# Designed miniproteins, single chains, continued (2), part 17

Each design is a single chain, and the fold is of that chain. pLDDT is the mean over its residues in the fold that is shown.

## One batch from the design tools (miniprotein)

Design m4601
Fold by ESMFold2-Fast:
Structure m4601 (fold): chain A 105 residues (1-105)
Amino acid sequence: MMEEIEEALKKLEEAGDFVGARLLRSAILKNPDLKTPEEVLEYLLKEIEELKSDPSVSQDSIAVLKILLLEIAEILGLEDIKKRILAEMTPEELARRAALRAANA
């Protein structure tokens, strides 16, 4: 595992985002050529776009995945990726994020 990825995993775990850390590890296992947290998040965003084309995948599942990636980007301070995720989110997906934050407060 590359040093930058290992540091990112530690930051996520220290912030209590164990789900985000697991998602990051899963992505690296599927694509070991990913060397930076930014590359991992870009890879995961591409996977989400492919999932949108699958009629068996619910809109709720897509929203949750986007919210998880946004949380990772915020914790790791990846401003460019964060802006891209926010720009691609619908009002319904943003409302889902607000509801999840309220439930965990």
Scores: mean pLDDT 78

Design m4602
Fold by ESMFold2-Fast:
Structure m4602 (fold): chain A 60 residues (1-60)
Amino acid sequence: APYLALLAAKETPRIYGVAGEDEAEARANAEAAIPELEAELSKKLGRPVELEVLGVLDVS
């Protein structure tokens, strides 16, 4: 997948990548992944986590 959507939260310096075949797919895949990732990160860090899409990169 040549596109990578970047997700970040204020609660952690980590950035997460979600792949797609184009910019729109990478963004949609990232937005779909947010609820599960927020639940996992909130549990891991012991505090509420809110993720946002920072942007999409062409990584091909």
Scores: mean pLDDT 78

Design m4603
Fold by ESMFold2-Fast:
Structure m4603 (fold): chain A 75 residues (1-75)
Amino acid sequence: MEKRERARELAEEAVEKAREAYEAYREGRYEEAERKAREAERLAEEAVRLAEEAGDEKLKEEVRRAVEQTVAEGA
């Protein structure tokens, strides 16, 4: 259960960072936007990996969809 819980935490962080990245981009803070976007990507990759290790395919798909939706909203 620890890996599944950690995957959810990282997924939530990834979505939050992705939103912050888009807000920074909108405000012209491009360096901050790039840093936050890269951090969001790293967190998302780790969350997906932990969900896969936990054998929770539903969680893995939920994490992937949440991050993709946030990035798409920012695009």
Scores: mean pLDDT 75

Design m4604
Fold by ESMFold2-Fast:
Structure m4604 (fold): chain A 63 residues (1-63)
Amino acid sequence: MAVSPEAQAAYAAGQAAYAAGDLDAALEHYRRALAIDPYYGDAARALAEVLFEQGREEVDFRE
């Protein structure tokens, strides 16, 4: 079946937050989309991208 409308709405909210530079909000919206539809590949990819960006911004372990 196609993605749930609620999962799709959460993904759209995540995309809007990401475009605004709010990575924390984007992360929460993408997590919500995946909680509704764990097979939502676009949301899973976007979640991974946000987590990767946050990891790169927080600390560099190699100093």
Scores: mean pLDDT 75

Design m4605
Fold by ESMFold2-Fast:
Structure m4605 (fold): chain A 124 residues (1-124)
Amino acid sequence: TTSVRQAQIAIDAARVANAAGKYDEALRLADEAIRLGSNNPELVAEAYTERGNAYFGMGKYEEAIKDYEEAIKLDPENAVAYTNLGNAYFGMGKYELAREYYEKALEINPNNTRAKEGLKKIDE
């Protein structure tokens, strides 16, 4: 197993942990993925996205935003990170910023259902 493969396994495990609400486990796995994937910016971007998701699940929106911004810096076409950045700003009550990032996610992936759902919630 290469470091790249180990990083992929850690990212997948972090995603599963986040989906299960196991945020402490997701943070640990995402940190491991960042370490293992350090020479692959796309994998590191995915790892930052999963770490941001764990912070978001904990209500730590400022920490989540920082991780999503790092993910976007490493992979500017990461529509998921833009959508999640929108969700974090929505959680903070910053609806104008949330709209901006949902629209950016849709520019990258017009079929992004989560970004469309976010925009509908702002319009309610």
Scores: mean pLDDT 88

Design m4606
Fold by ESMFold2-Fast:
Structure m4606 (fold): chain A 68 residues (1-68)
Amino acid sequence: MDAVRRAMDLLLEAGYITPEQAEELLKKAIEAGLSAAQVFEMVAREYEKQGKLDAAAWARGLAEDSRE
């Protein structure tokens, strides 16, 4: 859980998500057994849908780093 918590903290501090969105993502991650990499993948895809390509690329990079 430490990696997932760190991922949520990074997203929240960067201003990419609200505290409410962080709570929802954390709950979903716990219930689905998601890794930090999977959480970053979900966030990257959502940013791509919103046209936030720089934020999406950043999140995807964090997902790759979390797998390695």
Scores: mean pLDDT 69

Design m4607
Fold by ESMFold2-Fast:
Order: sequence, then C-alpha cells, then structure tokens
Structure m4607 (fold): chain A 95 residues (1-95)
Amino acid sequence: SSIQQQIQQQVQQLQDIIGRFRSALSDSSSFTTDQQSVMRRSVSIAEQSIRSTQQAIRNGDITSAQQHLSNAVSSAWSGRRIFDSNNIPVPDIPT
C-alpha cells in the first residue's frame, strides 16, 4: 500500500540519519562526553524503534508501525539537536 511504502521510505531516511550519527560518534573530538552519551542513547532507541517498525510492517500492523516510527523520529530529533548545537548539518528527519 502507499502507506506501507511511505513508512518504508521514512525508515530508510532514518537509517541514513542514524548512520550519520554513528559516523559522528566515531569522531569523538567533535562532541562533549555528555553529548556523546545523548547521541548514543538516541541511536540505540532509534535503531530499536526502526526494528519494531519493520517487524510491524511484516505483520501487516500499520498502527503499530506508525507508533514505532514516531518513537524513532523522536529519538532521531534528540540526536539532531546535538548536531544543531555544534553547527553540523544532517539530512532532514521525516515528520
């Protein structure tokens, strides 16, 4: 369905953003210890939520998929705020 396709596209965009956060974490000189801690938690929660979204899609549970996707988006925004605070650009997070 078009809704399933939209969710899959948003998941792919989130995976790309989380990959960017992981790359930034490998360059620890760019962030404080506290910022690194927040970003690590954001990555962990977002990845777990993405996996839950993908599982819900496989089960045909669109409502659960949207809920998990919303959690992934919220977690990605926490990581994005760290980038914004350090003036580092990242791709837009899906709404």
Scores: mean pLDDT 81

Design m4608
Fold by ESMFold2-Fast:
Structure m4608 (fold): chain A 79 residues (1-79)
Amino acid sequence: QKAVEAYKKAIELKPNDADAWNNLGIALGNLGKYSEAAHAYSSAIGLKPNDADAWNNLGIALKNLGQLEDAIAAYEKAI
């Protein structure tokens, strides 16, 4: 909870901080909020398309949502 609030504030101050978006996704995933986590990871990827960690984390979130085809596609981008 507190980590999510901290990362959201960091993003308000620096919206182009891909690492903050990725960290927000991780914090949301730890709370079981996989749909919100996937959105945060997608934002990180939009800023840094070659971020293998963000693509891998997106795959994990999509897998937890039961979206297996989308998860595989995300993992393939993590190359």
Scores: mean pLDDT 81

Design m4609
Fold by ESMFold2-Fast:
Structure m4609 (fold): chain A 60 residues (1-60)
Amino acid sequence: VSQEELDEAIGDIVLGVALALIRAGHEVTPEQVREWTKGLSPELQERILEEVEAARAAAA
């Protein structure tokens, strides 16, 4: 398994958890997302952060 495949899987897990928390009415901050994704590539970090921010906006 390549590092890219592992990073993608980790990113998917983080995104899934963040979206589930937002849907359940919990607060997920950009700082938390950055901390959870700090080991991933900058491109993955930004993509996940953007999706979480979109979900937060939709939940408001």
Scores: mean pLDDT 79

Design m4610
Fold by ESMFold2-Fast:
Structure m4610 (fold): chain A 59 residues (1-59)
Amino acid sequence: MEEAIEFAKKVLGEQLSKGLSLEEALELAAEEVSKHFSPETVRKAIEKLKEEAKKILGE
């Protein structure tokens, strides 16, 4: 789980730095993580990233 979250954060950060929206960056992170981890692990990792992003955005 932690490895999937760290990998997803890395991909998310790279895509955001290229000027992609949070939604687009999360989609690409999910796609990339799905190549290396199980579907359930990917879903949980992306859900955690969405929660962290919402906290930063003031939700």
Scores: mean pLDDT 75

Design m4611
Fold by ESMFold2-Fast:
Structure m4611 (fold): chain A 58 residues (1-58)
Amino acid sequence: SMMDQLLQEKIERAYRSGLESIEKGDLVAARAAIKELLELGTEEAREKAEELMKRLNE
């Protein structure tokens, strides 16, 4: 559905932003991206948030 497409775009943007923030060492921005993904409330977004949290420990 169109709503599924919009949600996918939000997940992709937040995940991309989180990865970039982690690469730059911007912990505040990285945590904000993780929070945004968790707020989306889907399993896919939760999995992406978990992936970002793991990368923060690298």
Scores: mean pLDDT 83

Design m4612
Fold by ESMFold2-Fast:
Structure m4612 (fold): chain A 55 residues (1-55)
Amino acid sequence: REELLREVMRIAKALLDRGIDVNEATLEQILDAAKEVGASEEAARYLHEAVERTR
């Protein structure tokens, strides 16, 4: 659980470093960022679901 949240934070940082607003990021962009930082697909899906809930 703690590791999942750390992975989500790394994905979010990677998106921001790429100039992508996390709230506007597509699932494909989130998955690509997750791959770049070595995060799990589970963390990528979690972040995508969180973003969808806040839209």
Scores: mean pLDDT 78

Design m4613
Fold by ESMFold2-Fast:
Structure m4613 (fold): chain A 68 residues (1-68)
Amino acid sequence: STEVDLRDFDKDGDGTLTLEELRDLLRSFGLNPTDEQVQAADRDGDGTVDMTELVELLQRLAPEWLRN
């Protein structure tokens, strides 16, 4: 299995992702998120998602993939 480092997708290195970066990340993992799912990850509505929220979302969408 190819080990994926989530840091490779954090272009700013500040531990947050924009909704566009989140969509690109999920699609790179072979996931096809809906706009509704991406918006649901942004619980504060500020247009960014932190690394903790990203990990929680990935565990819900692909728990076997993330842990394997």
Scores: mean pLDDT 65

Design m4614
Fold by ESMFold2-Fast:
Structure m4614 (fold): chain A 84 residues (1-84)
Amino acid sequence: EEFREALRALIDGLAASGLPRVKLTIEFKNEKGEIKTKTIEVSPDPAERERAVAELDKLVEEMKKNGYKLTRVRIEPLEEETLT
């Protein structure tokens, strides 16, 4: 639950910074020490941001259901893909 609000604030801050896109790499760890990573791209477009937040919320809930806890979020800016 708190993760959703933190991600939303983060995405809003990145949009305010003028970054066109970011890649989020999210790490989850279970009690056995097994790590799973998930990657999602987010853009500053309001509709895409809401979709990305909803997708991440669902992902966190699914991992939580399977005994994984959020341990790390890595944020990488991406250049816009333009075909010339």
Scores: mean pLDDT 69

Design m4615
Fold by ESMFold2-Fast:
Parts: structure tokens; sequence; C-alpha cells
Structure m4615 (fold): chain A 74 residues (1-74)
């Protein structure tokens, strides 16, 4: 897998995590506009962070995040 493909996959998994966070915050009564703003800010921060990672770091984080998301869905 190319570095660009690894970056795209990690950002896809981050979007899954942010969707779970958004659903939880909405369920807790947080205003939708605030949740949307927080998600947009975090997405931008993660995009910048992911751009700095090596392929080995990307693979390790993807593996860890997939395991974490699987546990959150169980």
Amino acid sequence: MSKAELQAELLRLVDELLAIMAAHRLAQGMPAAQVAADVARLRAQFRAYVATLSPAELEAIIRALRAHLARLRA
C-alpha cells in the first residue's frame, strides 16, 4: 500500500471515530452546531497530523485504531 493509500485509510478510520464521538455528544444534549464545529476542527487537526507520519507509523496506528473501533462497536 502506498503512503497516500495509508493516509486515506487512516483518515477514513478517524472519520468513523469522529462519527461515534458526534453521536455520543448529541445523545448527551450538546447542540448540533457545536458538535459539527468540534468535528470539523478535529478532522483538520488529524489531517495535518496524518500528513507527518511515516508508512510504518501509519500502518501501526491503522491497526490500533481498527482494534479500538471494533471494541467500541461490540
Scores: mean pLDDT 86

Design m4616
Fold by ESMFold2-Fast:
Structure m4616 (fold): chain A 81 residues (1-81)
Amino acid sequence: AEEEVRELAERAREELERARAAAEAGDLAAAEAALARAREELARLAEILERNPELRPLVERELAALEPLARAAREALAAAR
């Protein structure tokens, strides 16, 4: 479960980085698709947390690390629209 949390967080990070880069390049379709994939990975993290509440500190640390990137990706997409 811990390894799955780290794998999902890493996939979310990769998709958020793709979303930001695509938005900065003006590729709105690619940016929105990457954000959708990031949301899917984050939803899976939430499901794991519901089943494994003992993993909350790990999930919270991973989400906190992703928040600046998620914000940057959303801001880049908003600016590109």
Scores: mean pLDDT 82

Design m4617
Fold by ESMFold2-Fast:
Structure m4617 (fold): chain A 79 residues (1-79)
Amino acid sequence: MRELALEEAEYLSTFSEEELEEYLAAFREQLLSLVSEEEAEELVELLRKAIEAAKAGDLEKATEYLLKLLELLEEIRAK
């Protein structure tokens, strides 16, 4: 899990501002079919923080945010 999150963080660090906004918009759209608007916004914020940390070169912090996001997504899918 952690290694997959690290690979994702490295990949996301290569995104331009435009690519990041498109990626976040697509993620939000998918979440709105599964959770409330409030929950979707919280998950999108975690992903945004992960990408911002990765772009700043803080892969450790980016990985932590991605792990939290994945844990929340697993809880949603298990329910």
Scores: mean pLDDT 77

Design m4618
Fold by ESMFold2-Fast:
Structure m4618 (fold): chain A 119 residues (1-119)
Amino acid sequence: SLLDEIMALVDRIMGVVAEIHTLALQADLPPELLARLTGLVAELAELRSELHAAYAAGDVARLAELGRKLLELVDRYIELAREAAALTKDEALKARLEGLIEELERLKRRLEALLKELE
């Protein structure tokens, strides 16, 4: 179903965010930037839990609302992740971060399109 596709895509987004965060921890980033990334990961995890609860309840309107909030946080995460990639001195690590950020942007666009189908 459309809701099943949305939830699968949310879980994929969270997986890519976790991979980016694992690499960012290896990139010798400023502590303040790492703290901001970690804070957004926590906010995204909370929204994911709320999305799963709305999905289990069949609450389509709440799922759409929470999905739009997730997209906003993903946009903020992408901006900080790009800053992290720019500050990364290890070229192989930087290339991996940039590739994952591009994947995250593709998944975000797909989620936005699926959420519009709920309207």
Scores: mean pLDDT 90

Design m4619
Fold by ESMFold2-Fast:
Structure m4619 (fold): chain A 73 residues (1-73)
Amino acid sequence: SLAEYYYKLSEEYKELAKKDPENRAEYMYQSLIYYGNARGIEAAETLGPEFGGAVYGVYLYEADQLRKKLEAE
């Protein structure tokens, strides 16, 4: 499924973050964005389209916060 592909992309970006520390903040951001997309798809399928957007929005916010934190380290 599309959600399974996004979960796989999220894992691939986490591995890239380990191998390329200079770009860790950006890779972790992308990892969490793809994870949020997968979670949003699952929420939309289970609870309705409005929950998909809400779940994705939470992960978008969390991804931006994580990137800022990692860039400050």
Scores: mean pLDDT 86

Design m4620
Fold by ESMFold2-Fast:
Structure m4620 (fold): chain A 55 residues (1-55)
Amino acid sequence: MDPEEIKKLQEEALEILNDPSLSEEEKNKLLRKLVDKFNQSIIKILEEYKKKYLS
């Protein structure tokens, strides 16, 4: 994962944490979704990288 992708995730997390319209429960739900998205992105990037360099 490149540094720009990490930076975007940090910005999204900060926006969620600083959003006054969201409850604490809503913030926790959205943050968990970001973590899941991050983990899935890492797995996909590794698979694509391996597939591209093994072909």
Scores: mean pLDDT 74

Design m4621
Fold by ESMFold2-Fast:
Structure m4621 (fold): chain A 65 residues (1-65)
Amino acid sequence: MSEEEKIKTLEEGLERAEELIKKGKFEEAKIILDSVRRALKELDLPEEVREKLQKRLDELEKKLE
């Protein structure tokens, strides 16, 4: 899988988690956010990209309280 494909998959995961949060499906959103969090720790991504994705992940996790 290319770097662009990995980044796109993480971005799509965050978009889906945001949609699930808006629908009140917090348990499903948590599963997706946990998967993205693990991927961010395991993947060797450019620092700028990692920071952008991490910031969005943190914002969505705050909405779950």
Scores: mean pLDDT 80

Design m4622
Fold by ESMFold2-Fast:
Structure m4622 (fold): chain A 88 residues (1-88)
Amino acid sequence: DEEIKKKQQELQDRVIAIAEQQVAGADPDVIKQQAIALLKEMLDFRQKVQKAPQDEVEKAQKKIQPIADEFVNDLEGLREALELLREE
């Protein structure tokens, strides 16, 4: 569906934009807040669009803070964030 593809692309573009801001020397606290907001939107997208089971959503939700923390420290957080956009 065109709308689903557009939203998925939008989320991917936002991950890249946040990573570019981090490389440019943006404040780590600002990057972390933006990453947390984006990760919450990614989980909402998975739950509403992909109809993921509640248990899987809760498990992924517990990873938001660790992924955001890694996002400000290195590229591992970026890789994990992109995995949240994968379809079944």
Scores: mean pLDDT 67

Design m4623
Fold by ESMFold2-Fast:
Structure m4623 (fold): chain A 76 residues (1-76)
Amino acid sequence: MSAKEEEDRKRTAEVLEEVYLFDVSKILEEAEKKGEKISTEEAFAMALKERIDKGDKAFKENPLLRKMAENMIKKL
């Protein structure tokens, strides 16, 4: 259990970092092009939702990441 929890934590941090650095920037850029005002937090939640919707394996294999993402999405 400890090894899996540590792996899930590392995976969660890596995925959140990737989402923040790549997906969030793209979502913010697209929103700006459409004249939509969207916060970084909203873009982050939207990016996580898109990854879950696409069946990203990181979210399928990591219940911690999935729970955190679902919580962020529900805030929208």
Scores: mean pLDDT 78

Design m4624
Fold by ESMFold2-Fast:
Structure m4624 (fold): chain A 69 residues (1-69)
Amino acid sequence: KIEELRKFLEAHGLDTSPWSDEQLEVILYTAEELREIGREVDEMLEKIRAGVPREEALEEMKKKIEERK
């Protein structure tokens, strides 16, 4: 997990040697949270494209967010 992140960043020209595993874990967890939000946004957009009213799609998304709290 952390090794894959280091490999990815180094492949894109970022030297990860000064970064601790703990610092990289913070980045990884943030990226995972953003990925989850992105997935929920994609589901909302797919419903809107399928003809679901925007208000209804947003309400469903808000319910999912509240359920995570």
Scores: mean pLDDT 68

Design m4625
Fold by ESMFold2-Fast:
Structure m4625 (fold): chain A 98 residues (1-98)
Amino acid sequence: MSKEVFDLDVEAALLEIQVAILKKTLPRLIASGDRAALQAMLDEAERVKKQIEELLKKIRNYKATDEEKPVVEDIIKTLESMLKELDELIAQIRAALA
């Protein structure tokens, strides 16, 4: 694996951890009714979403070798899955703030 693909994989893994933290924290914040904390979480979810979108642009523009293509495709699928989860989390936060 090239250093470039390794670095992209590490960045994706760190973003996955951020999404997992948001996902785990959200039910407790909704239960608390803390509107300020929910707004801060919405701002954080939007920031993480932008970071995932930028990483997707980088990896889609990467000229993968035939050996690297399976790893690159897995990273893309992981990032696309995380975007769907973030969109669901953002919708839940917005519903809690309504």
Scores: mean pLDDT 87

Design m4626
Fold by ESMFold2-Fast:
Structure m4626 (fold): chain A 76 residues (1-76)
Amino acid sequence: MKKELEELARELEKAIQEGAPISEIEKLAKKLLEKFKEYVEKDPSLDEKEKQELIELAEKTVKAAIERAKNPEASG
């Protein structure tokens, strides 16, 4: 379970370091985000608000990383 998320995160980081095409980075990021959402939804210790906040933070982080990869000159 955690191992799948760690493997996907590592693949994403490696793809970015290797200068993989943006389409490949987006695919890995989307897959990681989907698995993270599934993991969060299956966690009975988290309430609805905590789940929403975690998913929103993850989506924001992934989007920012992709935007930075597409436009490295854009600060912010």
Scores: mean pLDDT 75

Design m4627
Fold by ESMFold2-Fast:
Structure m4627 (fold): chain A 130 residues (1-130)
Amino acid sequence: APRQVGDPVPQYPPEAQLYAGKGRAAYKKGKYEEAIKYYQKALEIAPDWAEAYNNIGEAYKKLGKYEEAIEYYQKALEIEPDWAEAYRNLGEAYKKLGKNEEAIEYYQKALEIEPRDERAKAALEELKAS
């Protein structure tokens, strides 16, 4: 179900949160492959954790693996279909692949959910000017 402002944040098992924390720490250190492994461990425990899928996608994007990034962002959106950040991340990954039509579609979807997403707005304006 889509996340609403004020909805309870999903509670995940402490072991899943520990692995996600290790993934975040590895990501901040630029250890993107290590970050992916830790987030995958978190998902073995909590497979419905949309944020962990999105974080794996972000790490694949940092590695230049845009097709893999897209797969994980789509998995995040299967769990939370109205997540503006995940749609923006899809737009960015499609743009990196030169798939400008798909990039425009996903940036527009992000802005339908969050009209004040300056990053999505700037990217969409750039693509429409080309």
Scores: mean pLDDT 88

Design m4628
Fold by ESMFold2-Fast:
Structure m4628 (fold): chain A 71 residues (1-71)
Amino acid sequence: MEAKKLIEEGKKAYQQGDYDKAAQLYLEAARIAIINGDWGLADEALRLAYEAGAPPQQIQAAVDRALRERE
């Protein structure tokens, strides 16, 4: 539920032109989804973060941190 809420908040930020905020919200949604093992939701959130302009290096670092927190 929390990750889905962050995706919706990210979509609102994106509509307002605040791409940095949208990317941050999407990366946090991806982190929560990864920790919970919801790979489908994580994949959606990571795709949205990329579309919002998050650099591939930032996306990779966020994934690596979330996977470490999951273990």
Scores: mean pLDDT 84

Design m4629
Fold by ESMFold2-Fast:
Formats: C-alpha cells, sequence, structure tokens
Structure m4629 (fold): chain A 96 residues (1-96)
C-alpha cells in the first residue's frame, strides 16, 4: 500500500540522516535514492490527498538531505549521485 511504502521511505530517510551525520556521504545518498523510489511508487498507488501529500513530504525531505550531502561530497561519484537524487526529487515534486 502507499502508506506502507511511505513508512519504509521515512525509515530510510532517518537512517540516511544518521549516515550523513557520521560522514558516510555515499551511504546517505544511496538511502535517500531508495526512499525516493518508494515515494514515487507510493505516489502512483495513492488514492487519497493525504497519501499524495505524504509522498511529496518524503521527496522534499530527500531533496534537502541530498543538498546537504552535496555540500559534504568529496568524490566525483558522491557529487554526481547527490545531483541525481536532487533531480529525481524535483522530478517527483513536479509530477505530484
Amino acid sequence: SAAELIAEARKLLEEAKKKLEEGKVAEAIELAREALVLAREALRLAETEEERAAAVAVAEEALELAKEALKKATTREELLAAIAVILQAIGLLLEA
């Protein structure tokens, strides 16, 4: 269900925040990317305005996390991965 996907996405974002605080930038970006995949599927399955708003909130949080990860990126791979998550989050927000 959309609600189950959103709950899982939120757990991934909380783990991503912890990884980013620990300086594990690549791991944080990957978790944010996974959360966006779940949010996009939740948006597809959403039957209520509340479910759509929840998917949007996950995308907004993933965007902010990816922007913070971009500031902490030290490798080209981390930089490109953070940019990819930013673009994916913006794409979801424009679709919603």
Scores: mean pLDDT 88

Design m4630
Fold by ESMFold2-Fast:
Structure m4630 (fold): chain A 80 residues (1-80)
Amino acid sequence: MEEIIEEVKKLIEQAKKALENGDYEKARSYAMKALGLIAEAGLTDSPLFAEAVRLLAEIYEKMGDTARAEGLRAHAERLL
């Protein structure tokens, strides 16, 4: 479990770095991998899941998918 959490945190960091660099497709890929690992670990009720969902929402907003970004932000708000 702790090993999976560490991998998820690294993926979130890579997604944030890609987002800062304007590489939105790479940022989305890292964020989606992080969410996949969280789901496999059964951590969907965790603050880490909410953080990853919010990050994916920001990435979609930067890519111009405002509707999907708003949906993801609303979902993350309900998880907190």
Scores: mean pLDDT 81

Design m4631
Fold by ESMFold2-Fast:
Structure m4631 (fold): chain A 57 residues (1-57)
Amino acid sequence: SEEVRRLAEEAGRLAEEGRGEEAAKMVLQGGGDSTAAKYALEGRADHAGVLALLLGT
């Protein structure tokens, strides 16, 4: 969905800004799993977050 894409983009941007904790929380709230949250914390939210949120829809 459009909302899933927007959340993934936002989480990726937060991770790039060094706000990995906020990115991880956003991934979890958007339906992502713990692995996606760990990747968001590591600054990889664009990769893991997109996959997790898309699979969650």
Scores: mean pLDDT 63

Design m4632
Fold by ESMFold2-Fast:
Structure m4632 (fold): chain A 65 residues (1-65)
Amino acid sequence: NAALDAEVQAALWVIKGAIAEKSGDYKTAAEYYRKAADVLAPFDPEASEIYRQKAEEAEKKYKEK
């Protein structure tokens, strides 16, 4: 089941992104959230958009000094 496989893969990316975010590694968090958004895009566009926004927020935090 391609949709289920994508959902599981996205969940793993989101967990890794959340761990990176909690440790202050916003660059890595943004990368993992983007990966989650990309794998979800064809199956769950709404969830994909949520994680794309989380990735943009994390990227903004790492670029702000």
Scores: mean pLDDT 82

Design m4633
Fold by ESMFold2-Fast:
Structure m4633 (fold): chain A 69 residues (1-69)
Amino acid sequence: GLEAAKEAARRLLEEARDDPIAAAGAHEALQSKTAEEALKSIESALRYTTDPRAREAAERALRVVREGL
């Protein structure tokens, strides 16, 4: 659900804080009103990030959000 999605977003922010794209996606997900909105924000971060570490963190976050839906 939404709480699990926000926890995944917090973990993404912690792991990829130095990547502005992943950080922006994580912040947007934390402000989301639904798990589906959070999922789209994290998917956007994964799509546009070029940092391999940030990409891996975003992939992990997506799995948590999808499993929580």
Scores: mean pLDDT 79

Design m4634
Fold by ESMFold2-Fast:
Structure m4634 (fold): chain A 82 residues (1-82)
Amino acid sequence: GAAEAALAAGRAAAEAATDPEARRAAEQAAAGAEAALRAKTAEAYTGGRLAAMGGGLSAALAARAAGDEAGAAGGLAAAEAA
């Protein structure tokens, strides 16, 4: 995506830079893009796990309300595995 493209562009600019100040600026830009990409990846991973856990818990509560103890146990196991 855009973050990976920005990181690649920053790294390419650092390699192409013949001026030390331009190279340092490009390296700082690449480092910033890498940090942003790492933060977004961590956020997406955490969000996915929270969504899976919430889904399992919601399913377990619905199953319990219906008197389905096996379904409730399955929903709790899915939430715990997330």
Scores: mean pLDDT 76

Design m4635
Fold by ESMFold2-Fast:
Structure m4635 (fold): chain A 70 residues (1-70)
Amino acid sequence: AEIDEIIEELEKQAEKYGPKSVKALTLGEFMELRKKVNELRLKLQDKPLEEQIKAVRDFEIEYRRKIIES
């Protein structure tokens, strides 16, 4: 549920940046990020939810930084 909320937020961010920002992720980049987030969820399924959420969030921030950081 909580990780699904993070994915939804990523979708909203991509939609928000799309019409006004050249720093928006491409559809391909967004789909890859979403796929990797889902893989991370499965890898950490035995961890506490707080740890899973932190890992997903940190991964998203780092992945986005690498792609859209000028």
Scores: mean pLDDT 63

Design m4636
Fold by ESMFold2-Fast:
Parts: C-alpha cells; sequence; structure tokens
Structure m4636 (fold): chain A 55 residues (1-55)
C-alpha cells in the first residue's frame, strides 16, 4: 500500500547516514505526497521522527 511504502521510505531515511537536515527534508517530502487519511495512519511515526530530529 502507499502507506506501507511511505513507512518503509521513512525508516530507510532514519537509518541512513544523511544529515539531520536532509532527513527532515526527505521525510517532509514523503508527508506532502500523502493524502490526509494516509498521513493520519503515519502520524505516530512522524511524531517520533520529530522528537528524534528536533533540538
Amino acid sequence: SKVEEARKKIEEILNSDLSKEEKEKEILRIWTQLSDEEAKELLPLFQEVGKKLRE
């Protein structure tokens, strides 16, 4: 599903050697490609990402 593919991409980005800034950009890009319903299903993951990447 599109939600599953987005989840996989986000996990790959988080586990990559990209900078914090690049990770934020890539994850935000994925978020903007999702419908409101799809984004809602991934909201807990995005909250964890935000916590991990914020100062």
Scores: mean pLDDT 76

